Designed miniproteins, single chains, continued (4). Designs and how they scored, part 89

Each design is a single chain, and the fold is of that chain. pLDDT is the mean over its residues in the fold that is shown.

## One batch from the design tools (miniprotein)

Design m15083
Fold by ESMFold2-Fast:
Formats: sequence, structure tokens, C-alpha cells
Structure m15083 (fold): chain A 100 residues (1-100)
Amino acid sequence: SPLDEVLDALARETMTRLAELMKRLSAEERAVLLAIGSEFQYEVDLVKAGKMSPEEALERIRETTRRLLEERKVSPDVAEEILAIVEEFIARARERLAEV
């Protein structure tokens, strides 16, 4: 569907940005990014299955990212960079989903 294509394109772009960040991170910080990536995939799959609205999924992605960064005590500079990538994903998703 057009929605699935939009979500897949946004997920690929975001994963590319996270992969570039991973090159500069510790092993423990990379594990946090992998956990965040798994939550992104889970929420996107729920939207594709019709089990969750896109807006609800975006809010859950934001909440889960903040929680994981706090619980895993990621350094402030790295946490801010991860949050910036997530917020850009959310903004782009809202723009593109409004066109579908």
C-alpha cells in the first residue's frame, strides 16, 4: 500500500542515520540503538497490520526512546543526538502520512 511504502522508506532513511552514528559509539551505546531500532520495527509492523494508528506509533516510539536512553544511562551528548534523529523521523513521518 502507499502507507507501507512511505513507512518503509522512512524506516530505511532513519536506520541509515543510526548506522552512521553507531560508527562513533561504544558497544553499550550501540546495544541501546539496536533496542531502539527493534522498537521502531515493532511499532511500524503494528501500523502496517492495522493494529495501531500512525500517530499512536510515533508517540510510542518517542516515549520508548526516551525511556531506554534514561534506563541505560546513555551520555547526554549521545542521547541528544539519538533524540534529534528520532524527532526528525517523527516530523517527516507526520508530513508524509498527511499526503496519504
Scores: mean pLDDT 81

Design m15084
Fold by ESMFold2-Fast:
Structure m15084 (fold): chain A 104 residues (1-104)
Amino acid sequence: DELEELAKLLDDEDVEVRIEALRKLGELALTYPSEVIYKGLLKGALDEDKEVREEALEELERLIEEGRVDIAYPILKEVVEKEEDEEIKKRAEELLKRAKELLS
């Protein structure tokens, strides 16, 4: 399964490989509802590396802009709760507010 192989790249030791996997999962999330895509984006948003988490927020912002808030909203809720970096948390809070407005 191409999606499952792509999700495995989120376990790669190379930060750039994980970032590229997130970009591809984010692109696919625009057209395909998938539990694998949801779990992959969530994993990236909670990644050990700050740059990977920042890339995940870029993908979540794109999903919000395209009206795919059903995926972005639950992930952003977890990011706001678990994120310890003040800059990333503030960005996630802003995106979460935007997603809530679109869910009404």
Scores: mean pLDDT 85

Design m15085
Fold by ESMFold2-Fast:
Structure m15085 (fold): chain A 96 residues (1-96)
Amino acid sequence: DDRIKQLLEEIEEKIRAGDPRGAFEALLELMQLSPGVPSHALAEALQRLRAGEDPVAVFGELLDQIPEISPELRERILEAVGTLPAEELIEMLLGS
């Protein structure tokens, strides 16, 4: 799917630009389009973040379900997610 490839490139570009919020927005769209991510996974991630779970652990598990994400990109995404406050991640999940 060309859109999945475009989103992977956008995530990489946003990370390089120092835009972790933009990278996370592209990641949320990628997760919604990925056949490996169940439709309820984002709702479960929201509940886990509200319960005080580590965002890196929550999204690390979700990224493992997306085979198009390389190990190097996975590491960079998790570093970017770790720079964002949990409250901001929750707001972005609610707005998606």
Scores: mean pLDDT 83

Design m15086
Fold by ESMFold2-Fast:
Structure m15086 (fold): chain A 78 residues (1-78)
Amino acid sequence: SARAARAAALRAAVAAGDDDALRRLLPTVESEEDLRAIAEGLREVPAEQQAALAAFILSTLPADLRETARRIFAEVLG
């Protein structure tokens, strides 16, 4: 489905640190499922890079999703 394809693309872009893909995909995020895919991608990133990448993602996400994103990231990353 389009939702599953978007979630997979989000996870892959986050895991790869693909700035161009993230700038294109992050504005299209609309659901907790998308945010969970992002958090799963962050788990694949080296620990020393996670905080900087998470901060970039939070700043680029739609404003109304940022609080939910912080909660999900805290749950998934510990």
Scores: mean pLDDT 84

Design m15087
Fold by ESMFold2-Fast:
Structure m15087 (fold): chain A 119 residues (1-119)
Amino acid sequence: SKEELIELLEEIRASEREFTKQLEELLKNRDIEGAIELLEEQREEYREAVRKLRELFPDDPLAQAVVALLEGTIEALERAIKEIRENPERAEEIIREVIEHQKSVIAALEIAIEEVRAS
């Protein structure tokens, strides 16, 4: 239902906000290994969110748009993890780029939720 889709999208948005906040705190503390672990955990959370959206809302165009957004974010996180491990001197720069990308994802999710509510 529309209400179930909104609830799932709001759960994803809440997870995104908490992830971004935790990543910012790890960056402030220069805890690069903690940041990598959090990026890996969030990648798995996105995979689960994509699975749920595909299973529960396979024919919903807004759910499919959110799936595409999350799949792009999974790829971005995988690249960030690889780049940090290969170039640890760039870790803080890469983590800041992830934080800025996550703020864009949160904004896109807020728009998607409002579009579902308006439908």
Scores: mean pLDDT 89

Design m15088
Fold by ESMFold2-Fast:
Structure m15088 (fold): chain A 84 residues (1-84)
Amino acid sequence: REELIRELNERAKELLDEFDAEGRILRGVGVALQLIGLAVSAEKVPEELVRAAADALVAVARDPDSEAARAALARYSAAIAAAE
């Protein structure tokens, strides 16, 4: 749990620091990752699902039409199915 929360906070800081014209979405994702970190602190969400969600958010925010974004969304969908 502590390592996952640290990872999410580090990723959020990187995204928040990278403001550019196209960085507004990345900043929004940084805030979302921090809020997810707070939710994970309640120990109610599987780590695999949280990691997959974070990867999908970042990939879609960077380039929603990329193969990386499609792959990350597919992994997230698989993680939801596995958690349910």
Scores: mean pLDDT 69

Design m15089
Fold by ESMFold2-Fast:
Structure m15089 (fold): chain A 62 residues (1-62)
Amino acid sequence: SEEKERLLKAVELVDEALRRLGEAKSREEQEAIIAETRARLESLGLGEYAALFEELVNRALS
């Protein structure tokens, strides 16, 4: 389904972002990755996942 395809694309982008965040060496680099990933999600019409991504990242970095 279209919903499944959208979800898989969102998961792909989030997975790559989490990998990059795990390798980040500074808060500035982390903030850049978060902002870039949110912008990518929104530009692809996946904005509904942007808030979920931010919550997931906040839990992962705690």
Scores: mean pLDDT 80

Design m15090
Fold by ESMFold2-Fast:
Structure m15090 (fold): chain A 100 residues (1-100)
Amino acid sequence: SMQDDSLQRIRDLFVRMRDDPSQRDQMYDDIMRIVVQQSRQSSVSDTRNFIDRVYDIGRDILPDSDPVLVQIDNIRSMFSSMSDSDQQQFIDYMDSWVST
């Protein structure tokens, strides 16, 4: 599926972030671009599940203390507490940013 392909790309980016810390910010940006792209094409519930799977992949690869994992967990928490309207506005805002 398109989500499975995106999750494989995200796994590869986390591995590169671990193995080449000099590019970690760019790799994280690329991960977030994939997350936003999937969010555009998914229901609110599917988007939450996708972010949960991204976090699980990151936990498998990065040390527990990595600030990237903390940031993704914060995004998960914020996203799950948002209303449907606020969630859609957030996705639209992030999508507009990524499209540049």
Scores: mean pLDDT 77

Design m15091
Fold by ESMFold2-Fast:
Structure m15091 (fold): chain A 68 residues (1-68)
Amino acid sequence: STEEQMRRLLNEASNRFHDLLFDPSTSDEDKREANRLLQGLVSAYVAGDLQGMLDYMKQFNELDEKIK
């Protein structure tokens, strides 16, 4: 269901945010950006906006690739 997909995306984003937050190689600027993206994803979740969640998850993936 859409609800199950959205919960899965929220959990995945939260776990990846935690990994990034506690990685000592991650800059404070990138940690702040990750937090902004997570906040946007949570807002999309409460609005029932699956496409918005997917768009924020894509941006989070791009941030993760940039900091590797």
Scores: mean pLDDT 84

Design m15092
Fold by ESMFold2-Fast:
Structure m15092 (fold): chain A 67 residues (1-67)
Amino acid sequence: MKGLLVFTEDPKSVVDQVVQMMKELNVSTLEFRAPTDELAKKYGITKFPSAVLVNTTTKELIEKIEL
């Protein structure tokens, strides 16, 4: 199962783009997180807003997406 983590200071500014991305990537879960979240550092995210596609079972990084 695929999940999308979105790192942004303003979820409302990216919600339409994120909804389209979820449909295109066939993802099952969505979480919004702050740019200061430890997971942003773990996945090497330095540009915001950005998203990561993860395997929800293994927590493995599949893809990084700059928004």
Scores: mean pLDDT 79

Design m15093
Fold by ESMFold2-Fast:
Formats: structure tokens, C-alpha cells, sequence
Structure m15093 (fold): chain A 73 residues (1-73)
């Protein structure tokens, strides 16, 4: 899926600015956990937390928190 493809690119440490633009262009809250993951991998932990705190869906918030935890390992 597109989600899994984008997640893999983030994990591989490619250009985070390009990945951020790509995810943001989707305008789909379901991809918000990947925004948090990009920020966390880029060592912008405050931005990652800001994304998590502003998610309206508990399921998406949980996915974003798990992505942040994984990025810090």
C-alpha cells in the first residue's frame, strides 16, 4: 500500500523534506502517523508530539505514538 511504501522510505532515511511534502500533499489524516514518524526521524520531537496531540482519532494517535517510539529505538 502507499502507506507501507512511504513508511519504508522514512525508515530508510531518505530526504525527509521531500517525504514530508509527499505525505502532506495527500491531505489525508490517515497518513498523519507518518508525519509524526518523519519529524521524529528528523530529530524534531516537538513537531512529532504536536502532530500526535492534534489527532482526533484514538487509533491514529496510537499509531503515531508507536511510530515515535520506534523512531527513538
Amino acid sequence: SLYEELKKKIEEGTDYDSLLDEVMSLQDQRFAPLLAYIYAKGNKLEMAQFIIDNLSSEELKKEAEEALKKALE
Scores: mean pLDDT 78

Design m15094
Fold by ESMFold2-Fast:
Structure m15094 (fold): chain A 75 residues (1-75)
Amino acid sequence: SLKEELRRSLSLDELGRIAVLVDNDEAMEKLAKEYGVPVEVIREIGEEVREELSELLKQAVDNAIRLNKLRKELK
């Protein structure tokens, strides 16, 4: 699919940029023109990458909170 082909061709930095801008309609249209794909494909990639990054961040935050609680209980 166009989405899979584009995801494979883009760097992690480019994918992250799309994820950060996914709610910005103007940016999505500009990126769609730049990559030569429909705007819906860019939005779908951005939403998928944002969800992936959000889950990783949530895990990192949850782990930091647990470590901080443990440190407070020991001190």
Scores: mean pLDDT 80

Design m15095
Fold by ESMFold2-Fast:
Parts: sequence; structure tokens; C-alpha cells
Structure m15095 (fold): chain A 109 residues (1-109)
Amino acid sequence: SEALRDGDRATRYAALAAQAGTPEGAKVMIEAGLHGAEDAYRSGTEAGRAALEAWRQGYKDGTPVAGGTSMAAGAGAAAYSIEQGHPWGRDGSRKAAELGEKAAKAAGA
């Protein structure tokens, strides 16, 4: 729940930071958004499935970086920036990999 709340908040701030043209802020927020989206997806909750759907929709249509931000904005922005090879995209990808490994170790011990 905390990760999901942080992911949603990070998503909104990532879109806002990107709109403002602040790469440093966008990088941190996109990383947190990616973290939240991945964690939510793995939980198998309605919110988790909605996060994945929001990611897919945001990615296809380009992120709604203006005005009312949503989980789709951050998740899509993260995916898009990774595809475009942006610096924050690479860091977000590495963060997602680290989280995946940490989760696997926790499950397998």
C-alpha cells in the first residue's frame, strides 16, 4: 500500500517535473513510479492490474504530462524514457532489476 501510494505520488510528480523541464526531479520520480508500478503488478490486486493497464495506455498514447497527472503518466513516461535511452530511463531500468532481484531473494531466501 505504501509503495502503491508512493508510486502514484511519484507518477504525478514525474509528469509535473518533466513538464517543467527538470530532468533530475523527473529521474527520481520516474524511478519511484516504476518501482510502484512493478510492485503493484506483482501483488495481483485490482490496483496492480490497473497500474499495468495505465502503463500500457500511457506508453501507446504518450504520457499526459500536462494537467491532471495519473499513474499512467508516470508509468508511461518511465517506459517511454527507457525506450528513448534517456539517462533517467537507464537508471529506472536498473532500479527495476534490483527490485526484482531483491523480491526474488526475499521469496527464495
Scores: mean pLDDT 46

Design m15096
Fold by ESMFold2-Fast:
Structure m15096 (fold): chain A 94 residues (1-94)
Amino acid sequence: KVREELAKLAETYGFPELAEAIKNGDFDKMIEIIKEAEKKYGPTYAFKVYQLAVRAIQALSKSEKEFNERVKKLESVLSPEIKAYIDKLNERVK
């Protein structure tokens, strides 16, 4: 299952707490982990956690509407610094 593969990827990248949240489908925990990662390790590290969380949300969402709603909620709690990294990523995939 895609969920188990993404959890293994998170563990490989050094994010075991994110891997557990992905395995459990715990969206709120993913948000908490991103916020704590920024507080402890800075926006660059938090952006890496964010990228894995977005991939997990995409894989776990049943519809484009659900995916968009979850991503908007996630983005609403992120710092301006992480949002700047997201903007750069979005520019590259256009």
Scores: mean pLDDT 76

Design m15097
Fold by ESMFold2-Fast:
Structure m15097 (fold): chain A 71 residues (1-71)
Amino acid sequence: DKEEAFEKLSKLTGIKDKEKIEEMAREYLKYLEEHREEIEKELAATTLNEEERALLEKQEELKRLFEIIVK
């Protein structure tokens, strides 16, 4: 549900404007797409500690929420 994704992102970012959240989501997803190969190479070569693993999980949740909004 896009509405639920907007609520979660609003709480995470402090932004209540749906248009601004959608624009931010599109920019972030475009950045990830443009840097996909580089990110994959670095992740394959990196041993993650517990803090880095938790941060990656948060980034994956953020990405999922952005994808729901843009879809």
Scores: mean pLDDT 73

Design m15098
Fold by ESMFold2-Fast:
Structure m15098 (fold): chain A 92 residues (1-92)
Amino acid sequence: SEVDRLILLALTFLAAASASLFVAEQAIRKGNLDLARKELEAAKETIERVKELYKRLKELGAPQSDLDYIEKRIEDLEERYRAVQRQLDAAE
């Protein structure tokens, strides 16, 4: 179904955003601030894509358990993004 396809796509982008934030954190630790900025931008763009998928899934009446899971993961990623951005700002 279209709903199932979009859920899998959202989960894929959630994993991608998490990976980008991890790379950004490691880049800061190694002093590669250019890579950290690039990966933070990638994470931000991917989080915004997941937020659009979440809105579409909500409109299509996706199961509440899937919506709750995606929403919580978006919130966790946005909090982590802010933490990594603060670390980057402090390193510059």
Scores: mean pLDDT 92

Design m15099
Fold by ESMFold2-Fast:
Structure m15099 (fold): chain A 89 residues (1-89)
Amino acid sequence: MMKRKEELLEEARRIAEEVAQKYADELKHVVPQEELDKLIKESVDKTVKLVKEKLEANPDTPLEEVRKIAIEVPEKIYEEFKKKLGTSV
């Protein structure tokens, strides 16, 4: 039980970090690295928190659902950040 939860949390962290880094790389020429590092950390932290809550509610949460959360959370964080940068997407 603990091993599965730990493995799913690690997978979620890995995917969220990878997705957040990809979005950060797209913004690296217009946003300071310190701000991008903050967004990467926020994306990972929020993803891990949501996956942990999901697994606490349902220990049988499938890997596919964990992966979906790990992708969608960084995407939403970066979409909201881009809106703050201006009206041109």
Scores: mean pLDDT 80

Design m15100
Fold by ESMFold2-Fast:
Structure m15100 (fold): chain A 55 residues (1-55)
Amino acid sequence: MTAEQRELAARAVEGGLAIAERLGVDVALAFIERNVTDPRARAAAVAEFRRRMAS
């Protein structure tokens, strides 16, 4: 995964967390999936989002 893909994934997670608080987890996951199109970066972003939601 490139530095740019990692940065995009990180930004998508932060945006997803804000969306989850307001609109729910399903909308947040759709946001992450829409914004992170690389399969590896998307998997990493979804995993990190779930980890942070569990914290």
Scores: mean pLDDT 82

Design m15101
Fold by ESMFold2-Fast:
Structure m15101 (fold): chain A 85 residues (1-85)
Amino acid sequence: SAADEAEALVREALASLGVKSKVIERTEREIVFATENGLLVVVSVVTQTVTVIDPLSGYTITTPLTLDAVVAALREALAHVESRA
């Protein structure tokens, strides 16, 4: 399904960066991952977009649901998390 493909892509992106995560919500329209570093990764299956949110700072970045774009967005969000510490 489109949701299975979206989940697999985001899991691959997170794994490529060594980031541990868990799926906290999943529907046919939306999947939400929580990462070990406190990021939320909101996957819209409908719009084929990923939004990475740092809930502590309110930082947000939205990108197309492609492996390269998701990896780039995760790298930017991780750098933002490190800048808080």
Scores: mean pLDDT 88

Design m15102
Fold by ESMFold2-Fast:
Structure m15102 (fold): chain A 80 residues (1-80)
Amino acid sequence: SRDAVRAELARLVRRFEEAETEEEALAVIDEIVALARSTPLVSPDAAINVLRHFKALAEERGWERVVEYVTRRIAELEAE
């Protein structure tokens, strides 16, 4: 179970890094947040760190919609 969750998190990180569109990137962000909320094996801090990595990549790509969305998701997780 833990190894499966780690493998899924790693796959989602790779999918974001390989995303060619903002729509693909937004979908991966939703899957990371859903994974963090569905299992105690992904801590909020671990999810926030992954999302901050995604924010940096989105900023480099000029994906303003993704930057705004991931910033909002980070703030929501930090408030929980």
Scores: mean pLDDT 85

Design m15103
Fold by ESMFold2-Fast:
Structure m15103 (fold): chain A 107 residues (1-107)
Amino acid sequence: SAVALTNAILNNDLATAAALAAKLPNNAELLNLLGNALLAQGQYQQAIAMFQKAIAINPSAVLYNNLGIAYAQLGENAKAIAAFQKALALNPDNAAAKSNLANVKAA
């Protein structure tokens, strides 16, 4: 359930959260929430998988920005740049994507 997934994320039980997310295939918002929790814990590969699954359901500037952050944390700067550019193509006013793109290009 969505409540069980939210509770697992809040308790930093990312293994339970990932297992629950696998049973909620059409919930992009919950996949984004899990991806952000994984990103905060340094689980960059798992975060990428969650953001990619969310994008497949409902692409958004927020999801592409978050995907770009995860790639940048892995040092995959070319993939990060491409993701931030997709975020800006969907929403040119996304301040986070603008700042993140400038930062990864400076690295």
Scores: mean pLDDT 82

Design m15104
Fold by ESMFold2-Fast:
Structure m15104 (fold): chain A 55 residues (1-55)
Amino acid sequence: SEAEQGRRLLEGARAATTPAAARAAVAESDRFLATSKDPEAIENAREGRRAALAV
């Protein structure tokens, strides 16, 4: 489901502690956000993207 995908993106982004992993997490979040319609999934993906950008 989109909610599960959003949650996995957030979890992956929070686990990304290297610049390469963080860049990958941002790219995955951007792809998901381009098509997602689930508000909770969108919020989780956005939070994950922000966390990854902080690396």
Scores: mean pLDDT 82

Design m15105
Fold by ESMFold2-Fast:
Structure m15105 (fold): chain A 63 residues (1-63)
Amino acid sequence: AQEATVYVAEAPAVGSIVDAEVVFPDGTRGRGKALVTSATEAVFVATLPDGTKVYGRGPLVVR
């Protein structure tokens, strides 16, 4: 699984599935869905700009 920072628009409930933007350490951005696993962590599936789907996890950040 890839590691990335998961950005969400509002503070989500634990166990919810929300729309998210993910940012990888190299600066690559993806958009998709995140399952909120705790107040600070999520797992995600995201589509990259080239159309590739990736699965990962990372810290949850409210914008």
Scores: mean pLDDT 81

Design m15106
Fold by ESMFold2-Fast:
Structure m15106 (fold): chain A 111 residues (1-111)
Amino acid sequence: MTAEQDRAALRAGLPALHADLVASTAAVPLSEEERERARRAREAVETLFERLAAGEDRAAIDRFAIEAAQTILGLSEADLMTAETKTGGLSAFVALMEAAARLVAAERAQA
């Protein structure tokens, strides 16, 4: 299997992974600052799924994910590109989904 095929399979699984993260994330109280960060991450994840559904260019989607992870989560380019430059977009997308899942879990605990 090629690296391109592996990445395509991972991207196809992203909605299911997001649902699993939301279901499995522990309901932990968040500070107001952490809640605001998580809200921004949720908005970024929603925008990313809309762009994926619209069939937008993958390089453009990956750039948006990287920029959102840097600005919302404070991740450096080095944090996102640990092995290969082309994995940074997927790493950023997953980091944003994990942050969004923390908000959903916290809201579930407060309901």
Scores: mean pLDDT 69

Design m15107
Fold by ESMFold2-Fast:
Structure m15107 (fold): chain A 90 residues (1-90)
Amino acid sequence: SLKEELLEVLEKMIEIVGKALNIPEELTKELIEKLRKAFEKMSDEELVEEAESILEVAKEKIKEYGTEEEQKEFEKLAEEAKKLLEKLKE
């Protein structure tokens, strides 16, 4: 589903941000699990709003703390996430 595809992209983005911030992998995985459970309870509209908020914060953090390589990988995932968000808004 589009919702599952969006979650997979967001998970990869959170992993990159976690590495850039030097957050232990275990804590990043715990955050991802909590977000998945929260998203299961949300409507598509609520999920879009929350995902857009997460993307904005993550983009700021990766720009400040990420390497050039991490920033480029993040930008590719962010473009994919934006396309999925547009489809969910339909």
Scores: mean pLDDT 84

Design m15108
Fold by ESMFold2-Fast:
Structure m15108 (fold): chain A 82 residues (1-82)
Amino acid sequence: SKLLEEIGKLLGELLYKQLKGEESDEELDERLTELAKEYPELVMEAVKKLLQEVNDNIEKVKKMSLEELKEKAIEILKELSK
């Protein structure tokens, strides 16, 4: 689903920037806010699952690339949609 891939990419990028101590850009924040308004339950559950995965695997997650974190977030969203 294009929707799940879009949400996953945005969440993965936001997480990556937080882990690197970088500020998120306005376009990322605006788009994620729009998606959270349209799909509040899906976005909330995805954030919860992603944070749990981070907490369970923090040392591995800190070493992940931007693309790996985006892919991980997309996988979590696909699992939630089953």
Scores: mean pLDDT 79

Design m15109
Fold by ESMFold2-Fast:
Structure m15109 (fold): chain A 70 residues (1-70)
Amino acid sequence: SAKDDAHRAAYREVVQEVREKYPDLSREELARIAKAIADEYEKHRDTLTPEQLRARIKEVAEKEIERVKK
């Protein structure tokens, strides 16, 4: 549906931004970040708007990136 397409687009946009901004991340680091993003997407896809979902998963992605880059 259009609503599901919008939520999926928000998820894909954040994943793409991470890949573009951090191309030097290892496969293991990317897997950890991708899992964190996917977990938040699944948790909130039916309760948040696409804009709220994008903001939430972007925040989770940024926190996970900080953790793995340490």
Scores: mean pLDDT 77

Design m15110
Fold by ESMFold2-Fast:
Structure m15110 (fold): chain A 73 residues (1-73)
Amino acid sequence: MEAEELLKKVEELLRRMVELVREGGLAALPEAEELAREAEKLYKQLLEAPEEVRKKALEIIGRAQREMAEALA
């Protein structure tokens, strides 16, 4: 999978994760964790990507973590 395609897929998975938790709360957590696990596997492949792509991946992950923390508060 190309780095740009991989980045887009990580963003999509994390977006769905946050949406599930915001809509379903604690009951959605198992499904959200599955999506997070898939995103983490793809993110590991991005560690060898160019600096610009890695920076975008970290920004996407950071935002998703912040949104998840807010949704679960």
Scores: mean pLDDT 79

Design m15111
Fold by ESMFold2-Fast:
Structure m15111 (fold): chain A 83 residues (1-83)
Amino acid sequence: MSEKEKQEIQNVMNRLFDEAEKLLKDAPQSVINRLKRALSEAAFESGLEGMGKALKEWVKQESKYPDVNAELLKKFEELKAEF
């Protein structure tokens, strides 16, 4: 993976984590930590494509926060389009 690609992945991940913290502020910290772990692991293994797949699987499994899930997916696509 190139240094530019690593930087782009890190920037998308950091901004997505900030959005998740804001949108899930009323959720248990364990839910936020689980999402961050899944995204970090997927990003490390498969970059932005892996992170997108992990987020979609998270949304599928976590039906309790549908509005938050929709906003996170939207934010990920917007951030990905910036690079």
Scores: mean pLDDT 75

Design m15112
Fold by ESMFold2-Fast:
Structure m15112 (fold): chain A 80 residues (1-80)
Amino acid sequence: HHMSPMEEVSKLINEVKQLKEEAEKTEDEEELIKIMKQAAEIHKKFLELATEYNIPEEVVEEFKKLLTELQKVIEEKLEK
């Protein structure tokens, strides 16, 4: 199983989308914290890929937008 950098980026984007859906469906604070930690790990992996490879700015902006939307959902539920 060999993934191109763009395939790995696409996978990370899809993982953020899944985490956002999970965050929207849960009110459990422990689950939200777990999702936040997973999002941080995904963000770290994305930054490593962006540092190693020339990821198009359009893709970087899409990822940042999705991550920001996920963080907003978690923050609103944790702060209430």
Scores: mean pLDDT 82

Design m15113
Fold by ESMFold2-Fast:
Structure m15113 (fold): chain A 100 residues (1-100)
Amino acid sequence: APSDEERASALLEVLISLQEQLDLLRNSSLSFDEKKALTLESLERMIARVEPVDPELAARLRELLARVKAAQSEEELIAILRDAMGELSRRATALLRRIR
């Protein structure tokens, strides 16, 4: 299995990518449909990168992808991403404590 260091690195890359996506949603004049499409594309790329390193994290990202697909407004989309970042940040803290 991949090391805790590799899993922590993958999780931190996901958190950085999610923050960049939140910044895009907040600071862009794009339509909701365009913002949603870009978020889905970003999540698909994250899943592809994470799957070989942390299949459990990839599964959580697929759940997030399904929630984003169901989103009907920019407000809902932002809330979904913020909630996911909160959960993943707690997971990152736990993993970093294990690495020493």
Scores: mean pLDDT 85

Design m15114
Fold by ESMFold2-Fast:
Structure m15114 (fold): chain A 77 residues (1-77)
Amino acid sequence: MLEKLRVALEAVRRAMAIPGVGDDALEHFAKALQALLEGDDESAERHLQLALDLLPPDAAEEARRIFEEARERLREL
């Protein structure tokens, strides 16, 4: 439980550090991570796509990378 929450919070913190990420994109990114924690992969992908649509291409690529790393780490726990 706590380790999964730590992974999600670390991913949000990394996304906050990306230049050009606004609060709206970050809110959708956080909702995508919450859906991952709940095992709802469909909602996670939907919220991730909404976050990425609000970002310039370079920021979107980095946000997707952070999300996929978090997804992989959560599967190992």
Scores: mean pLDDT 84

Design m15115
Fold by ESMFold2-Fast:
Structure m15115 (fold): chain A 61 residues (1-61)
Amino acid sequence: MDYLAMGEGLARALEALFGVRLSPETAAEIVRLLLAGASLAEISRRTGVSRATVRRARGLL
């Protein structure tokens, strides 16, 4: 599965809709962790991204 391609799309959507700039690699890691069933708090702690941003990312998938 191409998590990097999904992360690139997610990064562009977050920047366009919310002004949040993430690297495609960080966005890909968020996608991978969300699909693995990790909690928003766990993903936030692991990636350094706010829980609000992770919740928005989940909503866009």
Scores: mean pLDDT 80

Design m15116
Fold by ESMFold2-Fast:
Structure m15116 (fold): chain A 61 residues (1-61)
Amino acid sequence: SAYDIALALGRRAGLSDETIDRAYALVKAGDYQGAYALLVAAGASDEDAERIVTALAIAAA
């Protein structure tokens, strides 16, 4: 699933599954900027954060 892709991308970026789940809750609420900011604050690069948010948005659709 797209969520499993987001988890895999997050793990490769050094992020916890909990962080990805929190970002997913923000994306489901329509807060894409908040999800992006959370991922970057957790240590993701800008590119990794955008890829993860995109996968989460597909999962939320």
Scores: mean pLDDT 90

Design m15117
Fold by ESMFold2-Fast:
Structure m15117 (fold): chain A 58 residues (1-58)
Amino acid sequence: SSAERFIRASIEQAIILEKEGRTELAQKMFDNAREIAKKTGLEEFYEKTRAELEEKAK
């Protein structure tokens, strides 16, 4: 879905920002993705996708 694509892309971008040391901006982007996930009933998708992408980014 469009919401799932947006959430995944936002998490990917937030992880890049974290690696660049832009921690506050990264956190804002994670928070925005979580809020959209909450509004669309995709909270589990957000948590699972974030965990997966953060593990992959190691």
Scores: mean pLDDT 86

